# Designed miniproteins, single chains, continued (4): the designs that were tried, part 32

Each design is a single chain, and the fold is of that chain. pLDDT is the mean over its residues in the fold that is shown.

## One batch from the design tools (miniprotein)

Design m13084
Fold by ESMFold2-Fast:
Structure m13084 (fold): chain A 59 residues (1-59)
Amino acid sequence: GAAEGRRAGEAGAREAGAEGDALRLGQGSFKMSAEDGATPEEAYRGGFRAGAAAKESGL
């Protein structure tokens, strides 16, 4: 779900070094997934991107 995606996004963005790219693209994808009322897989993708973005923004 979204919570799992969020944690995976945080870890993945840091480890992959795609933190800046994930932040930029994550905000757009997050809005699409969250507002689209997505399936579990879309919720996971949204959570992943949101997690990566939140990690960078939240510091």
Scores: mean pLDDT 53

Design m13085
Fold by ESMFold2-Fast:
Parts: sequence; C-alpha cells; structure tokens
Structure m13085 (fold): chain A 63 residues (1-63)
Amino acid sequence: PRELPVVKVKKKVGTPGQAARLAAEYFERGEVLEPDIEIDPKTKQAGLAVLEAERERAVAEAR
C-alpha cells in the first residue's frame, strides 16, 4: 500500500511460531512482511495469532 512500505521476502519457515517471529521483526522495523510462501490457511492463521500475542507481551514487558 502507499502508506506502508511492503517488503516481499522469499523465506521459508517450518512452523507458525517461526513465521510470527519473523513477521514481528519486520513489524518493529516499520515494514510489512509479505512472505512468498503458500501454506495452508490454518497454519497461517495460527502464526498471525501468535504474532498478535507476542506484540501484546512485548508492550507489557517494555514497562
């Protein structure tokens, strides 16, 4: 999108947790990660849920 820089990264991850951690790192840089990975929707949804939880924990721990 015009408002946000989009980074298309070809990186393979084996688990939703790994995908969430990678996405969180790019999010902290102020960039959006769009991996070129075709994974099943359940695995992708699980990774996104972990990313959301990690974000909340990071904010709480930053106090």
Scores: mean pLDDT 58

Design m13086
Fold by ESMFold2-Fast:
Structure m13086 (fold): chain A 96 residues (1-96)
Amino acid sequence: SGLEKIRNASKEELEHAEEAMRRMIEDMRRLREAELAAADARERRLLEAAEEEMRRAEERLREMEKMPEEERYEKIKEMLIELAERQRALAAEWAA
């Protein structure tokens, strides 16, 4: 075997090492992208849930405007408790 074969074998070993390193970097990048996508999806769901709760609260307020004053007091109390509980639940999901 000539000097060229030895030189080519050394090049192949370096190329294999470089390729293995590039593959490792790519795998790590994919894992990070998957984690970021999962975090973004969770954050988006929490924001959508909060927006939906606000929309429902506004609808309930409009319906309550049609009610007698004493019935409105009871419904407002109920809604405030429900909103407080839901906001606490969303905050817990956000912290998890």
Scores: mean pLDDT 65

Design m13087
Fold by ESMFold2-Fast:
Structure m13087 (fold): chain A 100 residues (1-100)
Amino acid sequence: SDTRQRLQDVVNDMMGRMQQVMTDMWQQSSPQRQQRLRQVNRGMVQARLQMMQSTSVDDMVSVMRQFMRHVGQVDPDLYRRMVPVMDDMVDRMRQVVASS
């Protein structure tokens, strides 16, 4: 359905923006921080797969919030930079459902 496609587009766009934040931080990071960023990237791949399998926006948001909690534990600076991307994603997903 158009709604499913629009939700998938939001998830893909959000993941792309989060990847860009990580790439920007990677270029300025110590080797120790790069190891933490690799850990976060593995968690992001897993979260994306879980979100794509989710049956509701609330489930997708729950997966993302769990992932963000993990990010905050691994790298608090990365968490702060990713929060605006997550908030935008949640707002866009809610708009898609509201317009359906």
Scores: mean pLDDT 84

Design m13088
Fold by ESMFold2-Fast:
Structure m13088 (fold): chain A 69 residues (1-69)
Amino acid sequence: DVEAQIPRLVADLGSPDERVRFRAAAQLHEIGDPAAIPPLQEFVDRYRDDPRHRRSVAMARGLIDFLRQ
């Protein structure tokens, strides 16, 4: 089930490996399921103030905006 992968893909957005982050973002975009919005929002809320996750948070915000269209 494709939707069952969403929590893992959201977690991968916080990966130290840039390739893992990019792949996770691309797959979340391709899945296009608004069910990803709550876990993406939790990711943003968790890492909002962490400078090490600045790029990951920006990516998660972009995905939320895309999925809310």
Scores: mean pLDDT 84

Design m13089
Fold by ESMFold2-Fast:
Structure m13089 (fold): chain A 110 residues (1-110)
Amino acid sequence: SNKEEAVKHLLDVLEMFLKNQLDVIKKDIFEALTDENFPDKDILIELRNDIGEALKTNDDETILKAVEKIKNILENHPNEEVRKIAAKFAVIFAEQLLEKNRTSLALEIL
């Protein structure tokens, strides 16, 4: 019960944060992907495609693969700007998974 209450509280906080930040986050992603001078843009385009496929299939393996890719970029990519955009993709992905009632997987991203 305490874990269920904690999860619900985290979801409420995340939902409020996402509602206030989603438009800014989406704009930042769009600006990065359309900037001809943005470094290593191909890795972010690949991430966008992997997230899109995960949301389309809604299967655990495809979702976890996209989660692992986000975590790998955040931990190992040498460029801070690329990591910042990957973190913004993580927020959008978590929000979309919450809308699909994939709560445990959404929390795994964050």
Scores: mean pLDDT 81

Design m13090
Fold by ESMFold2-Fast:
Structure m13090 (fold): chain A 79 residues (1-79)
Amino acid sequence: TSALRAAAEAFGAIGRARALAKKLIEVDPEKGKELLKEVEELEKRLVEALKDPSTAEETATAIAERAREIAKEAEELIK
């Protein structure tokens, strides 16, 4: 997988996690804010990681995986 593809996946996963964390704030404000803060930190890390081509793919892949975990957690709690 190319760094650009990994970055696209990571931005997509972050976007979904952010949307679900924001929805969770309406149901569980404390947990929703916690997850949203983590999503914001992942986005900052991703932007910085993309400045270094040697580690960008690995870091973007790890960020995408964590963002997907946050999205699943938020989705389960929204029920």
Scores: mean pLDDT 87

Design m13091
Fold by ESMFold2-Fast:
Structure m13091 (fold): chain A 72 residues (1-72)
Amino acid sequence: MTIEELDNLPEEERARKVAEALGLDPDIVHPDNGITEEEIALALYERAKAEGFESPLAYVQAQLDDAAAIRK
């Protein structure tokens, strides 16, 4: 599921597809900050697009790899 494919979807369907691809549940609200998993999915999609990643999953993977490198 690429950024180009997501760009061609309606906003509501895009949020759902990104959440599904990342294993997020759009009905979950984080109690500490009130942010929904759907809002997290959309933020990751926008960030991936802005930084030129192929997909939101590729962006998340890059962030996890970066965090692991810092810890080790």
Scores: mean pLDDT 72

Design m13092
Fold by ESMFold2-Fast:
Structure m13092 (fold): chain A 74 residues (1-74)
Amino acid sequence: HMTPEEFVEKNKERIEKDIKKTYEEMLKQGLSEETAKNAAMAKVFRKVLEENPDLTPEQRRALAAYIKEIVDKL
């Protein structure tokens, strides 16, 4: 089974692109930077969970931590 670290590594490029695109779309809709960051984080996290329903709690925590890291760097 895939480790939490391996799961994040496999998906990191896609996650980063999705976060950036969602953030940019929300800003274009007139949302504040803080609201756009929160929306991007929530939307991307939910999408990955829906696409990967069998994720372990450890993988979900690693995913959430990585998404937060990328959002904090925006």
Scores: mean pLDDT 83

Design m13093
Fold by ESMFold2-Fast:
Structure m13093 (fold): chain A 56 residues (1-56)
Amino acid sequence: MNQQAYQMGYDIATDGIKNDKVVDAGKKMVDIMKTMTPDQQQAMQQGATDASKKLG
């Protein structure tokens, strides 16, 4: 489950960065995180951070 949340955050952030849709990607992540446990939210945020570090 946490690996799926991580991958989801990574993919959403990657798509947002590559398509200049960072604000839309952020809103999508917030909406998804509302349905997640705190551990899943943290994994998703880590995925997004790792994507940003790799692409920036």
Scores: mean pLDDT 79

Design m13094
Fold by ESMFold2-Fast:
Structure m13094 (fold): chain A 74 residues (1-74)
Amino acid sequence: SASEELRKEAEEVYEEALEKIEKAKTDEEIQKVRSEALARLHEILARATDPEVQGYIIALGAEIKAEADEKIAK
């Protein structure tokens, strides 16, 4: 279904973002990954019509923000 495809697309963005945040060596690199990943999730969210899928994408975005902020705080 379209909902399942959007979930997978969002999960791929999330997984790639977490890997890039882990490998990032500077706060600037972490912030760039955060911004780019959130922009990509926003584009996927705009295509989602199911409220449950929208909520899931928003939750993935919140986790990316938390991981980026946690690493910057260290």
Scores: mean pLDDT 87

Design m13095
Fold by ESMFold2-Fast:
Structure m13095 (fold): chain A 60 residues (1-60)
Amino acid sequence: TTVVLSKEVDPTPENIEKAIRELLEEAERRGLRVRHVAVTPVTGDDGSEKYLVSVVAESP
């Protein structure tokens, strides 16, 4: 079964790197098989520019 872990962050390298690290750690902790990582520009609820960081993984 495909599992997607995601976090919306401010558009800074530091926030993006932290989000990737945290999501990968969570996937590893849950025993998920990571398939890919995506970083996508999105519009936040307040109209501000954000990035959606997504880790796509599979459960056994």
Scores: mean pLDDT 82

Design m13096
Fold by ESMFold2-Fast:
Structure m13096 (fold): chain A 65 residues (1-65)
Amino acid sequence: MKRIEEIIKRASEINKEMGLPEAKDLFEIEENIALARMKYWVFKDPKYKKAVEELEKLAEELKKA
């Protein structure tokens, strides 16, 4: 479905910006949320916290699609 592809593309942009692996489905997006949380804990950079929030929103949209 086109909607799912758009959500995955948005997640890919965030993943590339944050140095996270490419995610193709909901499970991989949830793994990247965990990695972004780990990076925030280590580096304490607000960009990782923002990435977690945006990826969580995309994961919720994907669950509805």
Scores: mean pLDDT 80

Design m13097
Fold by ESMFold2-Fast:
Structure m13097 (fold): chain A 71 residues (1-71)
Amino acid sequence: DIEKRVEAYLKVIENSTVSASEAIEQLGLASGNPEIAARAKELAKEVRQSGEDPELTREKIAELLELEEAL
C-alpha cells in the first residue's frame, strides 16, 4: 500500500533532523534507478520552494513511490 509507505516515511522525517526535501532526494537515490533519482530531485525542489509544506510533501512522496512501482 503506497498510502501506508507514505505515512511510514513521513513519520521517519518528522522524528529526524533530515528535511522533507532532503529525504525525498535520498528516497530517489535509494531506488537505484537514475530516472527515479532525477524525478526525486525535481520533486524535492518543489517541496523546498514551498517551505517544506506538509501537504505537498505527502503528495510528492506518493508520486515518487507510484513512479517506482510503475517502472
Scores: mean pLDDT 80

Design m13098
Fold by ESMFold2-Fast:
Structure m13098 (fold): chain A 81 residues (1-81)
Amino acid sequence: MSEVEKAREYLEKTSREIGKKLREVKEKNPDKQEEIDKAEQEILRLLAEAQEALDAGDVKTALELVEKAKEKAERFIEELE
């Protein structure tokens, strides 16, 4: 598997995991939907930028952006609990 293919698989897996966690957080915090939606938009932007980096062949930048999205999601979820 090429590094690009491996990074793309990681991006897809991480995107699914983040999406699942954000859905659970929305379900637990119906009064904070606007705040959660804002965080989701920022996380999705990072994941979109990671996809663009992969399409350009920049695996290093793509992986850094995926890690930033993951860290942002984890931190946001912890702050709500």
Scores: mean pLDDT 83

Design m13099
Fold by ESMFold2-Fast:
Structure m13099 (fold): chain A 76 residues (1-76)
Amino acid sequence: STTDSIVENALKAAKEGYVDEAEAILLMALGFAKFHKDYESAAKIYRALAEIYRMKGDVEKAQEFERLAEEYEKKA
Protein backbone atom coordinates (compact mmCIF):
# COMPACT_ATOMS: atom_id res chain seq x y z
CA SER A 1 0.00 0.00 0.00
CA THR A 2 1.00 3.67 -0.31
CA THR A 3 1.17 3.98 3.49
CA ASP A 4 3.40 0.88 3.79
CA SER A 5 5.76 2.38 1.16
CA ILE A 6 5.85 5.76 2.93
CA VAL A 7 6.59 4.10 6.31
CA GLU A 8 9.28 1.82 4.79
CA ASN A 9 11.01 4.72 2.99
CA ALA A 10 10.81 7.05 6.03
CA LEU A 11 12.30 4.43 8.39
CA LYS A 12 15.04 3.64 5.84
CA ALA A 13 15.89 7.37 5.61
CA ALA A 14 15.98 7.62 9.44
CA LYS A 15 18.41 4.66 9.65
CA GLU A 16 20.64 6.49 7.14
CA GLY A 17 20.73 9.56 9.44
CA TYR A 18 17.82 11.58 7.99
CA VAL A 19 15.81 11.35 11.21
CA ASP A 20 14.18 14.82 11.14
CA GLU A 21 13.27 14.44 7.44
CA ALA A 22 11.73 11.01 8.14
CA GLU A 23 9.69 12.52 11.00
CA ALA A 24 8.44 15.32 8.70
CA ILE A 25 7.35 12.80 6.01
CA LEU A 26 5.52 10.67 8.60
CA LEU A 27 3.76 13.72 10.13
CA MET A 28 2.59 14.83 6.67
CA ALA A 29 1.29 11.31 5.91
CA LEU A 30 -0.40 11.22 9.35
CA GLY A 31 -2.25 14.46 8.54
CA PHE A 32 -3.60 12.96 5.30
CA ALA A 33 -4.62 9.69 7.00
CA LYS A 34 -6.46 11.52 9.82
CA PHE A 35 -8.18 13.91 7.36
CA HIS A 36 -9.49 10.92 5.37
CA LYS A 37 -10.35 8.94 8.55
CA ASP A 38 -7.95 6.21 7.39
CA TYR A 39 -7.45 4.85 10.90
CA GLU A 40 -5.49 1.77 9.75
CA SER A 41 -2.90 4.00 8.02
CA ALA A 42 -2.84 6.44 10.96
CA ALA A 43 -2.05 3.54 13.34
CA LYS A 44 0.84 2.34 11.12
CA ILE A 45 2.25 5.88 10.92
CA TYR A 46 2.01 6.34 14.72
CA ARG A 47 4.00 3.11 15.19
CA ALA A 48 6.65 4.42 12.77
CA LEU A 49 6.78 7.75 14.68
CA ALA A 50 7.30 5.76 17.90
CA GLU A 51 10.35 4.08 16.29
CA ILE A 52 11.67 7.50 15.16
CA TYR A 53 11.35 8.95 18.68
CA ARG A 54 13.02 5.85 20.15
CA MET A 55 15.94 6.51 17.74
CA LYS A 56 16.02 10.12 19.03
CA GLY A 57 16.15 8.84 22.65
CA ASP A 58 12.74 10.29 23.54
CA VAL A 59 11.21 7.28 25.28
CA GLU A 60 8.20 9.23 26.64
CA LYS A 61 7.15 10.46 23.16
CA ALA A 62 7.75 6.96 21.72
CA GLN A 63 5.40 5.48 24.35
CA GLU A 64 2.75 8.14 23.60
CA PHE A 65 2.89 7.35 19.85
CA GLU A 66 2.56 3.59 20.62
CA ARG A 67 -0.55 4.41 22.73
CA LEU A 68 -2.00 6.47 19.85
CA ALA A 69 -1.30 3.59 17.43
CA GLU A 70 -3.27 1.19 19.67
CA GLU A 71 -6.15 3.71 19.94
CA TYR A 72 -6.35 4.11 16.15
CA GLU A 73 -6.15 0.32 15.58
CA LYS A 74 -9.35 0.04 17.68
CA LYS A 75 -11.06 2.60 15.36
CA ALA A 76 -10.07 0.70 12.21
Scores: mean pLDDT 89

Design m13100
Fold by ESMFold2-Fast:
Structure m13100 (fold): chain A 69 residues (1-69)
Amino acid sequence: MDEAALLAERVAAAARAAGLSPEEVRRISTAVALRELGYSQERIARFLGVSRATVSRYLRRGRELLAAA
């Protein structure tokens, strides 16, 4: 739980620094946290009310943001 929260905050900080909107920061960081907790992309998609393709895009963006930080 703590590792997922720390990872989510790192992604949120990097997303804010990159100029993403508060809504995108929240969605990307939440998707990354849920994936770290072991939830499938399908479950994350249902939780966020988006498609699996959108979750895959959020997770890819989160990975890119972490690699740049």
Scores: mean pLDDT 82

Design m13101
Fold by ESMFold2-Fast:
Structure m13101 (fold): chain A 84 residues (1-84)
Amino acid sequence: SLEEEVARLERELAHLQQEIDEAIKNNDKTKLLKIKGRLSELRNRLQVLYEEAKARGDTELVERLQRMIAEVDELLKKIDEYLK
């Protein structure tokens, strides 16, 4: 279901959050670049699910997906600031 996929991606996002903190702690720029790629793929999938939730009129899922996309954007910004 759409809800099951969103829950799976939410767990993946939480795991990526932890991997970013670990990679920053270890000054692992190669790992951060790989995570950045995974976050970009995740963002693209979240955008597709967002459009599906909107089409369904599922306001709760729309809001949840908007929050997840915003979190991905903040993590991408955090990585970019660190890689400077």
Scores: mean pLDDT 90

Design m13102
Fold by ESMFold2-Fast:
Structure m13102 (fold): chain A 66 residues (1-66)
Amino acid sequence: SAAEEEKKKKEIGSGLLEGGAIAKTGQEAKATVEEFTDTTVKGTVEIDGKEYKAELDTLRGKLTLS
C-alpha cells in the first residue's frame, strides 16, 4: 500500500542520511527525513548534540551538511 511505501522510504532515507553522516564525520548520527525523491533525500541530522540540515544527492552519492 501507499502508506507502507512511504514508511519504507522514510526508514531507507533515515539510514542513508545517518550512514552518510557517519561515513563523513566518523561520529554517531540520528536522522529525520523530510523529503524523499528519486534523486534526493532531505532532512535533519543530529551529530554530537548539534543539528544540521542534510541533503543527499543519490545520483552522485554526495551528502551535504549545513
Scores: mean pLDDT 80

Design m13103
Fold by ESMFold2-Fast:
Structure m13103 (fold): chain A 63 residues (1-63)
Amino acid sequence: SVQEDISRLSSPDPQVRMEAISRLGELGYNPEAVEPLQKLAKEDPSPLVRRAAEGLLKGWEAQ
């Protein structure tokens, strides 16, 4: 569910955060996920997580 994946964006494990981003991408655009993804894209300690969140947000904007 969207809410479960949004909650997993706050996981201490970067792999769990990456999986949550991937699942949110598969579910399609969800306005409630935008702010959490923007925070990850800007502030996440993992560069891979930042790039994945940014990529998903750009994909949703280009729709």
Scores: mean pLDDT 84

Design m13104
Fold by ESMFold2-Fast:
Structure m13104 (fold): chain A 100 residues (1-100)
Amino acid sequence: MSEEIRKEAEEIVEKGELPKLLEELLERTRNPVARETLERVLEELEELSEEAKIIIATAAIETKRELEENPGDEKKTLLIEEQLASLLEMVLAIEKLEKK
């Protein structure tokens, strides 16, 4: 993964801008599974570890870039958003396993 994207993600998390990034991504999200997962992440965000927040921010930045590189391709958009949803669900599952 790009070092530059991770650094941007770390800055977003540190500045408390992750909710804004996720809300902006949610507004443009067309895939209903990804939309539901993003809403759940936003609800649980304060309970997540800093590392989980950085992973989520990194995925959101990468997803935004991929969507910008594939404008007007509805099938690719749905697939990109599905991949994001899958990653976010894995992050949420791992966080729940770490909670005692």
Scores: mean pLDDT 82

Design m13105
Fold by ESMFold2-Fast:
Structure m13105 (fold): chain A 120 residues (1-120)
Amino acid sequence: MTPEELLRELRKLFDEIEKNGTKEQIKKAAEVFVKALREIADIVKDYDPEGAEKLRKLAEEIQKAIENNDYDKAVELMRKALGFLEDLVEKMTPEQREKILPVLRKAVEELKKIYDEMKK
């Protein structure tokens, strides 16, 4: 599966959680995003230090939004992060694309767990 396919899956799962999820499920999704954004920032920092800083800033802002129970802001920031990641992966080297694959797969797996809990 390509990074583009994994980001598409993340977006679909995120949209379902935003539309039908509880505030607690949105909080869990935000925690998944924070972790993934920080790990991707570490992968790209030597090639794209500005992109890495933007990812770290987005992760910090999402974390602050959920700590303040500002779920609307957290959702807005997660949507912004998805758009930024979609643009970023198009410009990545083959080495960077390979390194982010396990991070994106784990994020998809964790969002699928949240989505599956919504069906119960």
Scores: mean pLDDT 87

Design m13106
Fold by ESMFold2-Fast:
Structure m13106 (fold): chain A 94 residues (1-94)
Amino acid sequence: MPSPEELVAEARRRIEALPDLSAEERLAVFRWNMEVALRLAEEGRIEEAEEVFLATYSRATHLARQEGDEALLAELERLAAEFARRFKEVVERI
């Protein structure tokens, strides 16, 4: 099982790859980094969880807006709303 440090490093590497990925692959990266952030939050690593998610969200939505991909942007915003709900539930359990 990868360490939290290895998960953060892999999440950042995937964010860097986003411009070279298809919309489907970008959504897969977004979902994976969202799950990494939630796992970090469950382990009490709240600041790292927020950093991973915000970096992923900022880069992915910026690229979607730049490319005019309104459908991808809408799906990213839907996933971000899902993350916000799940993240709040995790933090409230700690």
Scores: mean pLDDT 87

Design m13107
Fold by ESMFold2-Fast:
Structure m13107 (fold): chain A 95 residues (1-95)
Amino acid sequence: LSDEEWKVAEIALVIIGLSVTKLALERGADPEDVVKALEFIKERVESLDIPEEYKKQALEALDKAIEHAKAGNREEAIRYVDKAIDILSKAADEL
């Protein structure tokens, strides 16, 4: 794979992780497990080589998802996870 193909693959793996976390939220997973997963995913997003504007927006969405998950606001946490997925998908399309 080229360096650009590897970057797209790394973004895809992060999106898969977010999609699995969203499914866990929908299935009633423990908030502590969801928060731990989101914090781990946030660390991976921080290391992504993507345009700074997309990275900042994705990290802000993930921070809100973590905040709502900690508060037990499952529906809002899911919305912010979806927002992070959309932002990362757009970043991948721009590579």
Scores: mean pLDDT 86

Design m13108
Fold by ESMFold2-Fast:
Structure m13108 (fold): chain A 74 residues (1-74)
Amino acid sequence: SLDERFYALVLEFQELLAQLPDDVAGRLSTELTRLLDRYVAAREAGDWEAMEEELRRIEELVRRAREEVEALRA
């Protein structure tokens, strides 16, 4: 389900944030909060297309968090 994908992405994101400096983690966490608000609004409206769109944006944010973690290893 979309909710299962959503919770899996949020869990992965939290694991990545734990590996980042507080300033970077704070910035990315603020972006996630904005996307979470949009996802919840779409879910409450029963708009599956909007939920899928916000889920893709969350996937992109998780990708950016992975790149930030990899940059620390360089």
Scores: mean pLDDT 86

Design m13109
Fold by ESMFold2-Fast:
Structure m13109 (fold): chain A 107 residues (1-107)
Amino acid sequence: SLEELEKKGYEIGKKVITEGMSIREALDEIVKAVDFTKATFPELGALLHGFFKGLGIEISDRPAVRQAIPLAMTRGLTTRLLKAKSIEEVKKAVEDALKSLNIDPKP
């Protein structure tokens, strides 16, 4: 379910905060969490929205915003996340990527 995918993402994001897991290691766990060849945009959006929430980043739960996250990942967000040196840089990267798609990320 979408709720189960969001919870899985949240757990992975919390490991970055509580266990010192790197963003690279966390993204590797995200890739292993779902079959990306069969996953829908709502499913990927739920997983990734949960991940950012686990990092302490508040993003709108509106379906249009959640579904835009996977698209943003394919359009350079993944590279920006891997280069980020703080959670503040991760938050800025996600917000900027969504805004570049004309999506307001605010809750």
Scores: mean pLDDT 84

Design m13110
Fold by ESMFold2-Fast:
Structure m13110 (fold): chain A 80 residues (1-80)
Amino acid sequence: KPVLPEGWDEELLEEVRRYLAEHAPALHARLGGDRLAIVGLMQSVHEEAGLDIERLLGIAIARLLEDPDLVARLRAQVEA
């Protein structure tokens, strides 16, 4: 089971998923609702954003725009 960053839980994971669906539907569709990809996204930006969900998602969206392979890399990070 992928480990969520310290202070994150399933409620916050669902909040992130909901926020993506509302504010970045194309990114949400690209993630395919994939739990591993979303956990990897949260984990990869945790050190920079902490528990600020708006900042975290802003960073994640910016990174995806710069790196089209981000989703695959996030999955690989979590699966490792």
Scores: mean pLDDT 62

Design m13111
Fold by ESMFold2-Fast:
Structure m13111 (fold): chain A 100 residues (1-100)
Amino acid sequence: MMLSEEQFNAQIALSMLLIAAAVALTVARKEGASEEVIELLERAVDLAAEALEAVERGDYEAARRKLEEVLRIAEELERLGATEEARLLRRAAENALEAL
């Protein structure tokens, strides 16, 4: 089946966000990050996956809401000192929002 160019671009951007969140979570676990940081990153992975599923259904409003939640998680990570993880998630989430 052929995807629309808009839907294809959105799916690529959201897939990049999902990869970024999963990598950040893996690194945080290996480096012994706090439980709060791990839980926020796990939530970011779940939200990125849910946003991708929403785009696959054509529900761009749901995807946008999930991405806004990822941006709030990035702000909390920055407050907790997880600055690199916060920057990575914010950039990927902003790119995904622009693709919607």
Scores: mean pLDDT 85

Design m13112
Fold by ESMFold2-Fast:
Structure m13112 (fold): chain A 90 residues (1-90)
Amino acid sequence: DVAAELKAEIDAAEKKILDFIDSDTRLTPEQKERIKKEVKDVLENARKRALDLVAQGKTREARITASLGIVAAYLVAVGLIEDARLGQLP
């Protein structure tokens, strides 16, 4: 089941990214929660798009979409952590 596989991959990536955010001792609890929310939003959007592609029979495109969404979520986490460290978190 490709849909179940992609959901599991995105869920596993979410856990790793959230754990990465929680491991940063320089962030306040409020900054961690804000960054986690943005990461969850990116991954939920990627999950929705990937599952829509699976429903259309576009399995290759679905796998690419899920993978790119995971990469985007990591980049968002890193960028927002740096913004928080610089006092620039929006």
Scores: mean pLDDT 88

Design m13113
Fold by ESMFold2-Fast:
Structure m13113 (fold): chain A 92 residues (1-92)
Amino acid sequence: MELERAAEEGFREAAEEVGEEDAKLLVEAELALREGDLEKAREYLEKASKSKDLRVQAVALAALAGIAKEEGDYEEAEKLYAKAKEAAEKAR
C-alpha cells in the first residue's frame, strides 16, 4: 500500500520532465508494482536506476529500496534509500 502510493507520486513527478525512454521504464515499473510482480518491477527499476537523469535514478532507487524492505532485506533497503537521497539532492 505505502510502496504503491510512493511509487505513483514519484513516477508522476519524474515523468513530467524526463525523456520518453525513461518515462516508459518508470510507467512499466509502476504497473508491475500495482500487480504485485516484484520481479518484473525490479527489472525495470534496475534499468531506470542507471539513468543519467538524477530524478529518474532517485525514483528508481527509492522504489528498489521499497522492494528490498518488502522482501525483508533491510540492509539493502537502507543502502538504496541513501543512494536515492543523494541522487535527489544532486538533482536540485
Scores: mean pLDDT 75

Design m13114
Fold by ESMFold2-Fast:
Structure m13114 (fold): chain A 61 residues (1-61)
Amino acid sequence: KPSEKEIQREIEEALGKMAIAVAVSAGFSPEEIREVAERILSKIEDEEARERVRRYMEEAI
């Protein structure tokens, strides 16, 4: 049974990656994508989710 913390981590990771993917699809510049990612990362509470979203951003630009 996944814990509440594990569920929160998966949700934060999924939402963060989705926001970055939308920015990429919309044709945002690498600088704009970094700004979007930094705002998202500042709102992520789980350290592992934050690390996974940061790596996703680095691979997208």
Scores: mean pLDDT 81

Design m13115
Fold by ESMFold2-Fast:
Structure m13115 (fold): chain A 77 residues (1-77)
Amino acid sequence: DIDEAMLLITLGVLRATPWDRRYPPDVARELRLAAEHLERGDFQAASDALRRAADLLPDSQKEEKDALLKLADRLRE
């Protein structure tokens, strides 16, 4: 199912990402919370956590910010 595939892809990306190395600590915390919410099936809370992570990213990481916002939007659709 497309919805299940999108969930698995999003969760896989979140869990495989080296939080502490790739992202600032505040961003890493929100990404871990997003993964936890996805594991519980709370797509709205996961989307909210991804949006908070995007808001915490500096403008120099615009591409990653946009990617997180797109993931958040997909979880709400």
Scores: mean pLDDT 70

Design m13116
Fold by ESMFold2-Fast:
Structure m13116 (fold): chain A 67 residues (1-67)
Amino acid sequence: SAMEARRRALRERRRQILDESVKNMTPEEKEKHYKLFEKNDELVEKIRQAKTLEEIRNIVKEFLKKN
């Protein structure tokens, strides 16, 4: 939907702003920051794609297993 496209565009803009904010960080700090950001973004997207409560449970279990 058009509203979902807008939310995705805003998330991409937020990522760009964060990239600018970390411009002066060391390479190691940037890598750590981006990995954490990507990990959280991945979790949110997986939950959005789930259609049943069982799928959400499995996503959460896998996330906790890795962390």
Scores: mean pLDDT 69

Design m13117
Fold by ESMFold2-Fast:
Structure m13117 (fold): chain A 89 residues (1-89)
Amino acid sequence: SFLEELAEKAKEYSGVPKEEARKLMYQYMLELLDHLEPEDPELAKIAREVLELQWKEGLSPQEIEEKNPELVKKAEEIEKELEEREAKL
C-alpha cells in the first residue's frame, strides 16, 4: 500500500540526518504520486496537496488541519479505503 511504502522508506531513512531524510522522503513521495495518479487521480491530488503542505512548506499535521480540515478528512477517508482494499488481497 501507499502507507506501507511510506513507512518502509521512513525506516530506510532513519539513519540519515533529519533534514536530508525529509528531502529524500519528499522526492520519493512525489515519485509515488506520479505512479498513483493514473490509477487513482483523486487520491493522488489529495495526497499531493497534503505532501506539499507538510514536506515542502514544512507545516505540522496540526497546522494543515487548521488551514484545511476538509482536506485532512478526505485524506483520512482515502487512507482507510486503501487499508480496506489491501486487507482483501
Scores: mean pLDDT 68

Design m13118
Fold by ESMFold2-Fast:
Structure m13118 (fold): chain A 67 residues (1-67)
Amino acid sequence: MERDQQEVARTMLETARELEGKLSKEELDEAAGEASEEGIRMVEEGVPVEEAQEKVRELLEKKAEEA
């Protein structure tokens, strides 16, 4: 994996770990997958990794709020 994609994946994993217990494993896996896909897409399109990481966190936190 490219470094920026690895940083996005790390942010997703850390945020998902913080949300353990607020979402079921199935909901968490689905939300993490969606957030990771978006974050990686953003860095592939040339968006700064910091913005992609923030988007990943926002998507996961939004999913927890809606659950």
Scores: mean pLDDT 78

